# Designed miniproteins, single chains, continued (2): the designs that were tried, part 50

Each design is a single chain, and the fold is of that chain. pLDDT is the mean over its residues in the fold that is shown.

## One batch from the design tools (miniprotein)

Design m5709
Fold by ESMFold2-Fast:
Structure m5709 (fold): chain A 84 residues (1-84)
Amino acid sequence: SVKVTVQGKLTPYDSATNSSTVTVKVTSEDGDVAEKTFTFSSAGQSESVEVTTKDGVVVKLTFTAVSVNGIIAVESSGFTVSTV
């Protein structure tokens, strides 16, 4: 079976810029690595990371920025995994 590991890291909220930063790293069992860093400063901003393994497994993780009492926070919508 194909295995993909997804790791997320949230950097502490920056009040000087009203922003939150998320770094996502996706690693496949074949050693392929996709890493993306997203900085969210506006409510409704949406970003995703996607990786395809050698066996055709696609892993997509989506993040959306939300405003909570004027503070920009990041919400993860979870995983979508498919095989092609």
Scores: mean pLDDT 67

Design m5710
Fold by ESMFold2-Fast:
Structure m5710 (fold): chain A 62 residues (1-62)
Amino acid sequence: DAAGRAAAEARGAAHRPLVALVNEAYERLKAGASPEEVLAELTAAMGEEAARDVVAHMLEEL
């Protein structure tokens, strides 16, 4: 239905900017950016708990 498709498209659109933000954050960390600054930006986008998990995972991969 149209409402269900619109909701799925909205979730997809929100997910796409988040993936781009996470990829940019990872590249900045590789370039020597402060983990605290990256955590603050991701917290605004996805919440503190999720942002902490993502940043911790990135630091383990570096």
Scores: mean pLDDT 72

Design m5711
Fold by ESMFold2-Fast:
Structure m5711 (fold): chain A 95 residues (1-95)
Amino acid sequence: VDELRQLVGEIYYNTLLLIRYANQNNYDGVILETERILENTERIQKLFPSEYSKKAVEYAKKALEYAKQGNLDKAVDYAIKALNYASFAVAEAEK
């Protein structure tokens, strides 16, 4: 539970940095933060497998794919979806 809360907090922080880098057209920064979001969502899925944690990983993978393509708008959109589903997974785990 503590580890899950820490991981969703890290994803939130990574998402804020990703949005900042996207606004600056910093492609390397966007890729770095999407890689971190993917790592942290995969860790949540390993600790608490659920439909929500699975969707968080799927959206994080899409965010990274779009980041590598230079599609900053979609990278941000999918990263936010990954954060939302990671938050849902942690909320479910706390019940």
Scores: mean pLDDT 89

Design m5712
Fold by ESMFold2-Fast:
Structure m5712 (fold): chain A 88 residues (1-88)
Amino acid sequence: SMEKKRQEILEKMKEVDSKLPDFKSLSDEEKKELVEKLKEIGIGYIELGDYDAARAVIDTLKQMLKLEENEEIKELIKEAIEEIEKLL
């Protein structure tokens, strides 16, 4: 059901939000996994019609982009933002 999918996405987003303050100290592998997870969550919110929540995911990715120093990871964040925005 849509409600079950929404609850699963909310739980995943809470997990991601708990890791965001420590983003700079995460390994490159963990950062890449976090970016991919946020992309999936953002797309999931759009599929549920929750555009405000999808925009909040984009804002989170933009904050990560400001904190990141690794150019490869910056490009992955930019690509994730573009893919979510393309569906809005």
Scores: mean pLDDT 84

Design m5713
Fold by ESMFold2-Fast:
Structure m5713 (fold): chain A 90 residues (1-90)
Amino acid sequence: SLEEKGLQLRELMDKLAETLEKYLEEGKISEDEYFEFMKKLAEAFDYYLETGDVEKALQKVLEVVKEALEKLPNSEELKEIQKKIEELLK
């Protein structure tokens, strides 16, 4: 349902934000990279709230995950988040 997909969007965004914060604390990403990722996540969620378009919001979050994976290609946490988003977009 749209309600269930909206809840999953929020959970995945929260998990991604936690993962990115952890990587900032570990020095694996820069402060500038962290703030750019968080800005894009905020824009994705704002888009969802304004339009109700959960699919496009998930696609925007997926773009952030893919950009983070370019910096951290061996991140199992980011790969898991990517897989969950891709499953929701089927």
Scores: mean pLDDT 88

Design m5714
Fold by ESMFold2-Fast:
Structure m5714 (fold): chain A 100 residues (1-100)
Amino acid sequence: PLSPEEQAALEKAVEEFLRYADDIVRLLEALNGKKLTPEQREQLREWAREIGEKYFKEVLENGDEEAAREKAYQAIRDLVEALFNGDWEEAEKIREEFLK
């Protein structure tokens, strides 16, 4: 279990990660000439929160921020690409693989 101070730091870090995830989505939409649907965007935000929470818990536990960060951002990129293809099954597999 996290201390109250660690919990507050985790919440703040996750909210900041969600802003970066939004930037990644916007960049990929521009590069691919595609737009996520409102449903896809809402689901991705939910998944991004889960990914961010796991990523920051790993950073707090072992301190390997660079590797954990790149893994988390890659998961967001992979999820966006799967959703651009309408491949909800692949998107769910990407999420499950990251969160295991």
Scores: mean pLDDT 82

Design m5715
Fold by ESMFold2-Fast:
Structure m5715 (fold): chain A 90 residues (1-90)
Amino acid sequence: MAEEMLKKLEEFLKIAEEAAKQGVSKEEFLKKHPELVEEARKILAIIKEVAEKNLEESQEMAEKAEAAATSEEEARKLALEVIRKLLEKA
């Protein structure tokens, strides 16, 4: 499960970055990739829940999320950190 979640996070961030680079609006992105958007929403919801439960960590995670949008390596690090935190809470 962790490896699949990491792969989904990397795919989501890469596609979002490509869409933003081509000037695709959020609404157009949602229309073109409804299935991927639903998967991305699930992943983002998990990230948001982890961030909300750890208020102090949420700000650092938001900064990492912005870095991840511009760098595939940072995206991988963020995904691993999110998965690691989820496993620690389980």
Scores: mean pLDDT 60

Design m5716
Fold by ESMFold2-Fast:
Structure m5716 (fold): chain A 81 residues (1-81)
Amino acid sequence: MEEKKKKAIEILNRYIKEYKETGEFPLTTLSREQMEKYRPNLLKVEELLKEGKYKEAAILLLKEEFNLSEEEAEELAEKIK
C-alpha cells in the first residue's frame, strides 16, 4: 500500500475515533451554516458518522477531501474497518 494512502487511512481512523468520543466533526473550522452553504458533502459525512455508518462516511470523505474515485475510495474504506 502506498505511503500516502496509508496516511489517509490513519487520519480517517483518527477522525472517526474523535467523532465517536466527542460527537464533534474535527475536520473543519467552518460553522454549520458555512458547511451547509459551501461544503454540504462534509455535512453529509458528519451525518453518516452520527448514524454509525463509518465506511460510507470514509468513502464520501475520501472523494471530497482527497479527490479519489469511487472505486479507490471504496478500496481504502475496506481497509479502515
Scores: mean pLDDT 67

Design m5717
Fold by ESMFold2-Fast:
Structure m5717 (fold): chain A 86 residues (1-86)
Amino acid sequence: PRERETPEIKPSEKLSKGDREAVLRTVAAIIRAIGMLLDGASREEAVELLRAEIAEIRALEAAGKISKKTGDDNIALLEKAAQQIA
């Protein structure tokens, strides 16, 4: 059955398409870092992978392809993941 909702005058998604893609990219990078560790890579190599992804997210933010909040939030999550691995 269909749920009834009140229409919004200015419907705005919190995340743009670029913002959503940045979130998915962040998740993929974390999964890849875990995979590297499971395959016997060093913690330093896994952290380096996450740091490279931080640089890419920062470049997307600087290019205006993602919001500053999404960039900052994704970088913070990647930094936390790197800290947990290190």
Scores: mean pLDDT 76

Design m5718
Fold by ESMFold2-Fast:
Structure m5718 (fold): chain A 78 residues (1-78)
Amino acid sequence: MVEKLKEELRELLLTDPDAAGDRVREALAKDSEEAKAILEAAEAILQEIAARAERLKGPDGEKLAAELEAEEAELLAK
């Protein structure tokens, strides 16, 4: 269920970052498989965001920014 959680977290981060934080905290409070899955999903998303942020500082920054805006629009429309 990691891929499903990644999609859900990305959507929440774009629409309601506070709700995304609440979802992660709720899963972490549970001593369950959900806690492991959501942590893996969150780590994967954070790694992607960090990698993109690093590339945005480079020569392809403007191009990558446009791609990110397009991805966000598609995620919201789904």
Scores: mean pLDDT 68

Design m5719
Fold by ESMFold2-Fast:
Structure m5719 (fold): chain A 70 residues (1-70)
Amino acid sequence: EEEFKKELEEVSSRITDRINALDAEIEKLKAENPDLPEEEIRSRVVQAVADALIEIGDAIDKYLKKLKEK
């Protein structure tokens, strides 16, 4: 079960890092592009969220596959 805890910590760390990166990306986008139309900002935010969800989903999927193998 030591390996299970290490895998969980690794996945949790990766998810946390990606969420923090997403928040930083959104804040940076708004700060660097204050004159962008709301629709364009919205589109870029949606894309950043979609990319983050795909990455988080992939990390979770890999973790679940390891659990099912044993």
Scores: mean pLDDT 75

Design m5720
Fold by ESMFold2-Fast:
Structure m5720 (fold): chain A 92 residues (1-92)
Amino acid sequence: MQMSPMQLAIEIGVLASMTTMLAWEAEKNKDDVEFVKKVAEKIEKHLEEMRKLLAEAKQRGAAPSVIAQMERDVELVEELLERVKELLKESE
């Protein structure tokens, strides 16, 4: 019934991949403020989900190499969120 550490890592990887595409789309459409705002909101939701999955993996004693990979994916999404927020700040 509970997701395995490998399934948690895969889910985080999928969210990171999706977020990378969203950030690319935001940069491409940076003049569409409403679109960029919607992307930022989606990335924030992805980041919240990823942090929950990472916490669950740590609680279940996932291998250090798996945790390190998940932490890198979370860090990537945090950096992408900052980049998208900067696009919104530049539009003000």
Scores: mean pLDDT 84

Design m5721
Fold by ESMFold2-Fast:
Structure m5721 (fold): chain A 96 residues (1-96)
Amino acid sequence: SSARERARLEASRRLAREIVEKLAEAWAKDVADALGTPELAPALARALIEGRWEELRALLAEGAERAGELDLAEAIRAAPSPAEAWALLLRYLQSL
């Protein structure tokens, strides 16, 4: 049974990863589309999936800059954490 239990756990982990990847792809598309930079979506999704928080932050700032929101882009780069950088962008997107 231990081999079947390990196979079941691995299958569950793969399914969970696939769900997270699809949610990340959907999130990245929505963010990139809202910023008018759909070409950034694959890079945003990959950075989120791989937990590359500083790369994700840099991509969010680039998206804001390409949207013409230079002050927002600088605030995102200067934010104390990637989570605070996302909160700044989220407030902007919610104001659109």
Scores: mean pLDDT 86

Design m5722
Fold by ESMFold2-Fast:
Structure m5722 (fold): chain A 116 residues (1-116)
Amino acid sequence: AREYLEKGRKYYEEGDLESAKYYYRKALEEAKKKNDKYTIALSLAGLSIIYLKEGFEKKAEELYKEAYKIFEENKEKLTKEQQAEFLELFGEYYELKGDEEKAKEYYEKAKKLKEE
């Protein structure tokens, strides 16, 4: 699961959205088999951003809401680095939606966690 998650991230950073989507889906599939809530939520968040970039706004919103719910239910079990990663993805989601105020809020929360 984590190997697929890392590949999804790398392809996303390289701008290869199709490969990123493929590996995030593989990460999600394996994480669901192991009930790995952290990898499930990150894979859903990554997929939400990709679908939003591709113009599939409704699907992106569904994936984002599921990722956010899992994050909120499990955030106390996450490290500061893991929490910051989710907040950065949520910031990027809102930036892509044009909600600059919400994007800034999430990016500032992520920055505080990384500096502490």
Scores: mean pLDDT 85

Design m5723
Fold by ESMFold2-Fast:
Structure m5723 (fold): chain A 82 residues (1-82)
Amino acid sequence: MKEKKLKKAEELLEEGEKLYEAGDILGAYNSLSAAAYLYKELGIFNEKLVEGLRKVAEALAAQGLDDHAAGMRDLVKELESL
């Protein structure tokens, strides 16, 4: 159901933003990745999600988690192509 998926995606985006602010970069990665997949399934572009994915990708790269950072950047490209 589209409405349930959108609500969950919004909740995951909000949780990811809070985790990023708290310095839990891996928690932010998990929540924002899940949100990104739901937004992709729905075909909906969300500017805050794209910004969050970019910020978390930078933080992951700074920690040496280059594969995770690359995955986040790929999600940004996919969302920007919607």
Scores: mean pLDDT 85

Design m5724
Fold by ESMFold2-Fast:
Structure m5724 (fold): chain A 87 residues (1-87)
Amino acid sequence: MPPPSPLQQAIAEALLAWREEAAANPEWSPRERALGAVDRLAAVMREHNVPHWEEREAAMRALVEADPEMFEALLEQETAEIEAQLA
């Protein structure tokens, strides 16, 4: 297996650190966890010479690829909020 690129390694390390931080804060909503992950990944993209106008899109794609469950939890929260507004 080819070694991961420096960017791929940095993404994995940032997500691991973020998951540990999120586990220490169980009161955080799925939205807070997902947005925090995107912010951390956007910073990683910037450090690895991704253009600033692409950093958030690249971060979101990396999150969906590496941790789809975090994104699914966000969608579940948003769906529940929409359903509550319609009730």
Scores: mean pLDDT 77

Design m5725
Fold by ESMFold2-Fast:
Structure m5725 (fold): chain A 92 residues (1-92)
Amino acid sequence: DDLLAAAGRAATEFVEELLKIAPDANKKDVEHLALMSMIEAAGEGLKNNLSEEETYELTKEIAKKYLDDGAAGKSKNKHITNLAKALEKAKK
């Protein structure tokens, strides 16, 4: 019944973990990843009648896929691509 809140918690937790790796990451890039992942997962959860727990896990999977696509040059979203590159640089 609160799929958007479950997705929001998952997105927030995911980006908090990213910021531990890259604390200098651009805040707008991080916010775009969080919002896109939250909205997509909540929408999918509503369409497929998922539980809050399933929507929470799906949000993290979607966020990871967005970053993987950004790192591979498959994303057309500059915020996602910039964030993925910042994380790659921080791990070096």
Scores: mean pLDDT 83

Design m5726
Fold by ESMFold2-Fast:
Structure m5726 (fold): chain A 65 residues (1-65)
Amino acid sequence: SEQEERDRIADLVNKASEAISKKDIEGLEKAIQELERVAKESTNPELQERARRLIDIAREQLKKL
């Protein structure tokens, strides 16, 4: 469902933020990989765009770790 997809994206944002705060490179890479899966599998264009934007932000943060 769309609500489950939104909740999943929110959970992944939380996991990415935690990984950044802990300087957990592997954790951040896993969060990016899961966001890529959401972007590919979602049928909602808004959620696909949101996931892609979050991937870009997370990759920029990964370069700083």
Scores: mean pLDDT 85

Design m5727
Fold by ESMFold2-Fast:
Structure m5727 (fold): chain A 65 residues (1-65)
Amino acid sequence: ARDELIALYREMVEKYLPEMDVDNAVKFLSTLSDENQAITARVLARMTGDEEFRARVEEVVAKLK
């Protein structure tokens, strides 16, 4: 679940923020608690306006419990 959320975040950064250092963005996310990782991924998905990414984030977050 945690690794799935990190992988999904990487995919969102690569698609919508390609100028960002994706490896550093993923490292930063990995230092956060599971709750803060979920919040960060949800915020990015909302900012993309991509409803498929929003749905995928919620599916993965539900597995974190």
Scores: mean pLDDT 80

Design m5728
Fold by ESMFold2-Fast:
Structure m5728 (fold): chain A 106 residues (1-106)
Amino acid sequence: SKYDEAIEFYNKGIEALKKGDYETAVKYFEKALEIYKEMAPELGEDHPLIAVFYYNLGKAYYKLGDYEKAIEYFEKALQIFRKNLGKDHPLVKEVEKLLEEVKAKL
């Protein structure tokens, strides 16, 4: 299924990220996100699973030194996480911390 395909690419992205292959991680996360959005348009762009894809894209771009892209994706993830989890959730605080770290690199 397209869902299984999206999750397979996402898992490949996570493995690439763990190995320090950040360019490969970006490619896999972007493929996963594209497939997921195509098959789940009715869920909207603020679905929690899309936020997880944005978060990991932000981490991969941060490691690549693409700070503008890292900020873009962390902000997209943060908006969705705040809406779904609330401002005081540990994951929201972690993304806020990463955004501060990336912005300090500019």
Scores: mean pLDDT 85

Design m5729
Fold by ESMFold2-Fast:
Structure m5729 (fold): chain A 82 residues (1-82)
Amino acid sequence: SSPLSREEILKILLERLAEEIKRFLEESSEEEIEEYVKEMEEKFEESKPFLSEKSRKIAEVVLEALKERLSKEEIEKRLEEV
C-alpha cells in the first residue's frame, strides 16, 4: 500500500473540516459562534500576509460558513472550488 497522495490528503482534510464546522454549528450556541467568528476574523486579518492564496481562500470559506451557518454540503461545495 502506497501512502496517500498530497491531493488525496488535502481532499480528506477539507471533507473533515466541513464535518467539524457542521458539528461546531450544531453543538454551539449563537453567542459562542459569534464570539468564535470574531476571534477567527481577527486572527485571519493578522495572518493574511503570510497565507498562500489557497489557504486564504480556505479561511474565507470557513469564516463564511460560520457567519452564514452553511450546511455541510454547501461548505464542501465551496471548498471544492478553492
Scores: mean pLDDT 80

Design m5730
Fold by ESMFold2-Fast:
Structure m5730 (fold): chain A 98 residues (1-98)
Amino acid sequence: MMEQAQQIIQKRKALLAQEQADNPQATLDRIRTLIRSIENLDKATAEKIATEKLDPEQVARLKAITQAIKESLAVMMFLRRLTLEELKKMAEELEKKI
């Protein structure tokens, strides 16, 4: 069940790992772009909370939606869940290889 989907995911992960080895600068640039996108999303969420005078339930809901979007961005780019801290560590490791 779902064997074809798992094979596609595994092949994409292998291609991403090979690309990271062959062109660490391109991978680093993608990680940096993702970090910026996440930070911009956090800023936009904070501004919306401050400007719209949301109640605590609305604030909690908006934060949950923002977290889900951040996780989805990482999964879409790297096919795995990555936190902002993990992305920053990956960038630092790649910078050492360049």
Scores: mean pLDDT 73

Design m5731
Fold by ESMFold2-Fast:
Structure m5731 (fold): chain A 97 residues (1-97)
Amino acid sequence: SKLEEARELLKAAIRQLDRLIKLLEESDIENKEEAIELLKEAKKLLEKALESEDLEEMIKLVREARKLVRKAAEIYPEAEVALEAIEEALRLLEEAL
């Protein structure tokens, strides 16, 4: 189903966020602490979305996570790789409504 496909994309996005956080923590990038906090909050929102039984709540949480990853990408452009999975998941969730 589209919902199951969206859930798999959200799991992939969470794994991408984990890798990005680890790379940032090991980097010497200026303002990395702000980017790390944004990505950690985005990850937490995506994990909450996966635990949600309400499709509208899941969409709301994924949209908020997308905003945080976009802000992180302003500091760390490599974070854009996670945006692709998040945006595709959001499209599938909206089609499941």
Scores: mean pLDDT 89

Design m5732
Fold by ESMFold2-Fast:
Structure m5732 (fold): chain A 77 residues (1-77)
Amino acid sequence: MEKLTVELRVTPDELRVVIRNENGEVLAEVVVPLPRGAPYEVGEALLAANPELRARIEEAERLIEEAESVELTGEVA
């Protein structure tokens, strides 16, 4: 079963989530162009306008849920 690394990067302009396997290969990448401190309504409107983004988020969540182990790393710029 695959080991995953989840990289979470929060910048002033976006939230980026990258899921890698043990070999460093990117399995999923989700970029949410949501500025720092944006209210929930802005994020909800973005997902409503971008069903493909929602699908990518759901796939990333599924990969994490099905993984044997997950290592989380994060950076806030």
Scores: mean pLDDT 71

Design m5733
Fold by ESMFold2-Fast:
Structure m5733 (fold): chain A 99 residues (1-99)
Amino acid sequence: SVDDIQQMSNVDIQFSGDLRNAATAYLNGNTDQAITILQQNSDWLRQQSQQFRSQGLTGTYTTSDSLSQTSDNLLTQVQNGQLTDDQAQNLLQHSTDVL
């Protein structure tokens, strides 16, 4: 539906902004801040998934759940020292293209 598409867009915009902020913190050597942003983003996306599931917005809650998994995977890579500067730069560029 149009409402579902609009809410998916809103979730994607917020997700992209949070990824840009996390990537920026990481590239500036502020790993703890990047971890905090990714954890907060994942928690927010899980809350969005629950909320929009109750509203029947299938596209939005499915997207929110998928993006939460993405944030959790990035969090794990940062915590394990596996995120490369090139990957962080790609996240920054991708978030700019969405905004």
Scores: mean pLDDT 85

Design m5734
Fold by ESMFold2-Fast:
Structure m5734 (fold): chain A 72 residues (1-72)
Amino acid sequence: MLSPWDIVRRVSQLINDGVSPRDVAEELLRLLEEAGLTDLAEEMQKRIKENPSPVGIQNVVQETLGRLHRLA
């Protein structure tokens, strides 16, 4: 089972490796679904639709990581 900390660590690594915001967001959504964090995944998808720019997607990813940190 993926812990919230495992998700934060993996996604932070992708960001540090220069992976695109869209690809980072897609992987984060996949990891959230895999971990059974469906409500958080749905909220993240809604926020991305409201903020579809690369910078907007980066901000949504960081907000979601902050929420995961609080669950850990």
Scores: mean pLDDT 83

Design m5735
Fold by ESMFold2-Fast:
Structure m5735 (fold): chain A 75 residues (1-75)
Amino acid sequence: DGVRAYLEYIARLYEQAGREELAARIRALPATREALRELLREIEGATDEDEPAIEEAIRNAREALERALATPVRA
């Protein structure tokens, strides 16, 4: 599941930065596109300049996810 993979990736970044509580919350989220989009919007709105590496990685994942979510259905 791509959504679960993105949640795990983001959680690891926060865990490495010492934000274990937030990482645990992210891992507890349901693997849904809605939950992931909401999380990414919150992160983007916060923008912590003190953690540029985390912001860069999350921004990169967000762009990839936006493309995946916009993929049209071929039925």
Scores: mean pLDDT 64

Design m5736
Fold by ESMFold2-Fast:
Structure m5736 (fold): chain A 96 residues (1-96)
Amino acid sequence: MSWELKQELSKALVGKKAKSEEEFEEIKEKALEEARKLGERAEKALEAFLEYLEAYIEKKDIKPIEERMEELGLDIEGIKNALEALVKAVENPEKL
């Protein structure tokens, strides 16, 4: 599940699935670099979103991350909906 979710995340970010952990890290770093070019708020928003996804996958306490995301003005409900869509893509790739 974690690797398949990383592949769907890379597809959402750059339009193609990562073929290795190294390629996924490169895609993630490039996405953060592009967000940084848009401003510190955009970079912090993407960092908070990625931390939220990792904590959700690892079943860690997400409340401190959700509070930080709300302070950044992120739509927590929209992020949860996007995560559910990614999980459905992993579970039913032929239907999505």
Scores: mean pLDDT 68

Design m5737
Fold by ESMFold2-Fast:
Structure m5737 (fold): chain A 84 residues (1-84)
Amino acid sequence: MKVSDLKVGDIVVLRKEDGSEHLLTVLGVTGNRISGIDSNGTMVTIELESETVGVVVNAASGSEEPVFHPGDRVELLLEKVVAA
C-alpha cells in the first residue's frame, strides 16, 4: 500500500534506525506529512523523505521514556498496516 492509502484510525508500524518497531495510530495525512499517536500517547508528526522513509518533525512527549524525538528517521512498514 501507499502512504496516500492510510486513513484516520489505521495503525502503522514504524521502524527506527536502531531496528526497534513501534505502533502509530494515524490521526491525519496531509501532503507529505503523517500525524499520529504512539502507544504512550505521544503526538508525532512525520515528514516523508520518500514513499516509506520519513523524519520526525514534532513529538509532543508527555512520557518518562519518549520513543520518538524530532530528527529521528523512521521507516514506514506499510505491509504491516492494520486498517481501522
Scores: mean pLDDT 77

Design m5738
Fold by ESMFold2-Fast:
Structure m5738 (fold): chain A 79 residues (1-79)
Amino acid sequence: SEDRKLAEEFIEKAREAIEKGLLDVALKAAEQALRYAVRARDVELLEEVAEVAEELIEKGYEKAREVLERAREEIERLR
């Protein structure tokens, strides 16, 4: 689906931004990835979004915690 493809693209953009040290850009990409992963109802993509958010938190970017919590909640809600 389109939502799945967009989630994958934004996850890739978030990971690239993390590699470049652009943590604010990475968070914005992760927020978009979360939106599309939720719409796609794809647990694997939501788990990847959670991993990206955890990496941002580990690098000191605490603002990513909201994305992490939302991704975890959506994983729990899915079948």
Scores: mean pLDDT 89

Design m5739
Fold by ESMFold2-Fast:
Structure m5739 (fold): chain A 87 residues (1-87)
Amino acid sequence: ADLSPREALIGLLRAVAEKAKNPELKEKLTKAAEALEAGNYAEAQKLLLAAIEEYPEEVKEALETVLPDLTAEEQKVAQAMLDFIKS
């Protein structure tokens, strides 16, 4: 069965957090995933945008690193994030 877009984003954020070398980035991505699991979409959006704005290159590198290990639905979300970071 396919993951929902929310579940795909949660899985992606946790995978990126695992590969993140920066502890502040890791914390923000982990908190964003936890906020999504709790249904707090506004908080998750703020945390995710802050992570991308403060650490765009590190998020991009971590996304590209995890991409081969992601599900098809997680890959769609990852590609959307990469496109957003590239403006």
Scores: mean pLDDT 80

Design m5740
Fold by ESMFold2-Fast:
Formats: sequence, C-alpha cells, structure tokens
Structure m5740 (fold): chain A 83 residues (1-83)
Amino acid sequence: DIAQQVARVLGISVDQARRVLGDTYVSMVDTFGVDVASRVGRFVLDQIAQGHSLAQIRTMTPPPGVTQAQVDYAIDLLQSAAA
C-alpha cells in the first residue's frame, strides 16, 4: 500500500498520507499539468515504494520529460503538507 509507505516516509498517519497524496497531485496538476504531474508522481512514489527517503530521491536523476525542479517541487509539497 503506497499510502502506508508515504506515511512511513513523512512520519504521519495513513489517513493523513492519503490526503497529502491527493492534495499534492491536485497542486502538481494545477502548476505543471496532468502529464508532468503523472510522470513526477509515478517516479517519486516508485522510489518511495523501493524504500528511498525523500532526501535520496532529490539526488536521483529524474526520468526523461521531467526536470529536477519539478521533482523538488513535488517533494516540497509532500513535506509542507505533512508539517
């Protein structure tokens, strides 16, 4: 369950993680559009599912069609919503 893994990474409850995931996706769509939001979301969530920390994900090479700034923006949204 990806919400459980996000909850672990952010140090929040699973219910909070579900809200944070939804809010982050909406913000990413509003800022960059559906294609970028989906590509960034898939990349970040896949790395979380593999056990990587948000700090580790920030140091990774982003996938084709996605910039480091877009990845950093998504991670900033996740961390801000969890604070």
Scores: mean pLDDT 86

Design m5741
Fold by ESMFold2-Fast:
Structure m5741 (fold): chain A 61 residues (1-61)
Amino acid sequence: EKALLQAAAMGLANAEATGADPVEEVKKMVKKRLGVELSDKEAEELAKKAREHIAAATSPA
């Protein structure tokens, strides 16, 4: 759960840096770090949740 969000956040950061698809990068990072295979829907839901987690950590003005 917490580890999934962390791996997803890393995938999103990589996608933003490279211009890659965030969902695909989340799937790759979760599989690489945690050995968990996600469906496209699961990866999209996790990516959305990870984006919210990153936004909360960044504390916007």
Scores: mean pLDDT 76

Design m5742
Fold by ESMFold2-Fast:
Structure m5742 (fold): chain A 70 residues (1-70)
Amino acid sequence: DAVEKAIEEVSKKYGVPKEKLRKAIELLKKNPNIPYEEISKETGVPKEALFELEIRIGMEELKAAVEKVT
């Protein structure tokens, strides 16, 4: 699971509880245009961690998309 892998890596790197990262992802799923500032305020996850979380998910999703096409 691309999302779970991204959560694990960001949690270890930034020392953020995985539950808070999961909550941040839930907020992004509900509103993809939600500002990082708002997510950070609600979850306590630093904006830098949110940025890296989204990048890591995007990279894993790209890998999965390439696999589906091939």
Scores: mean pLDDT 75

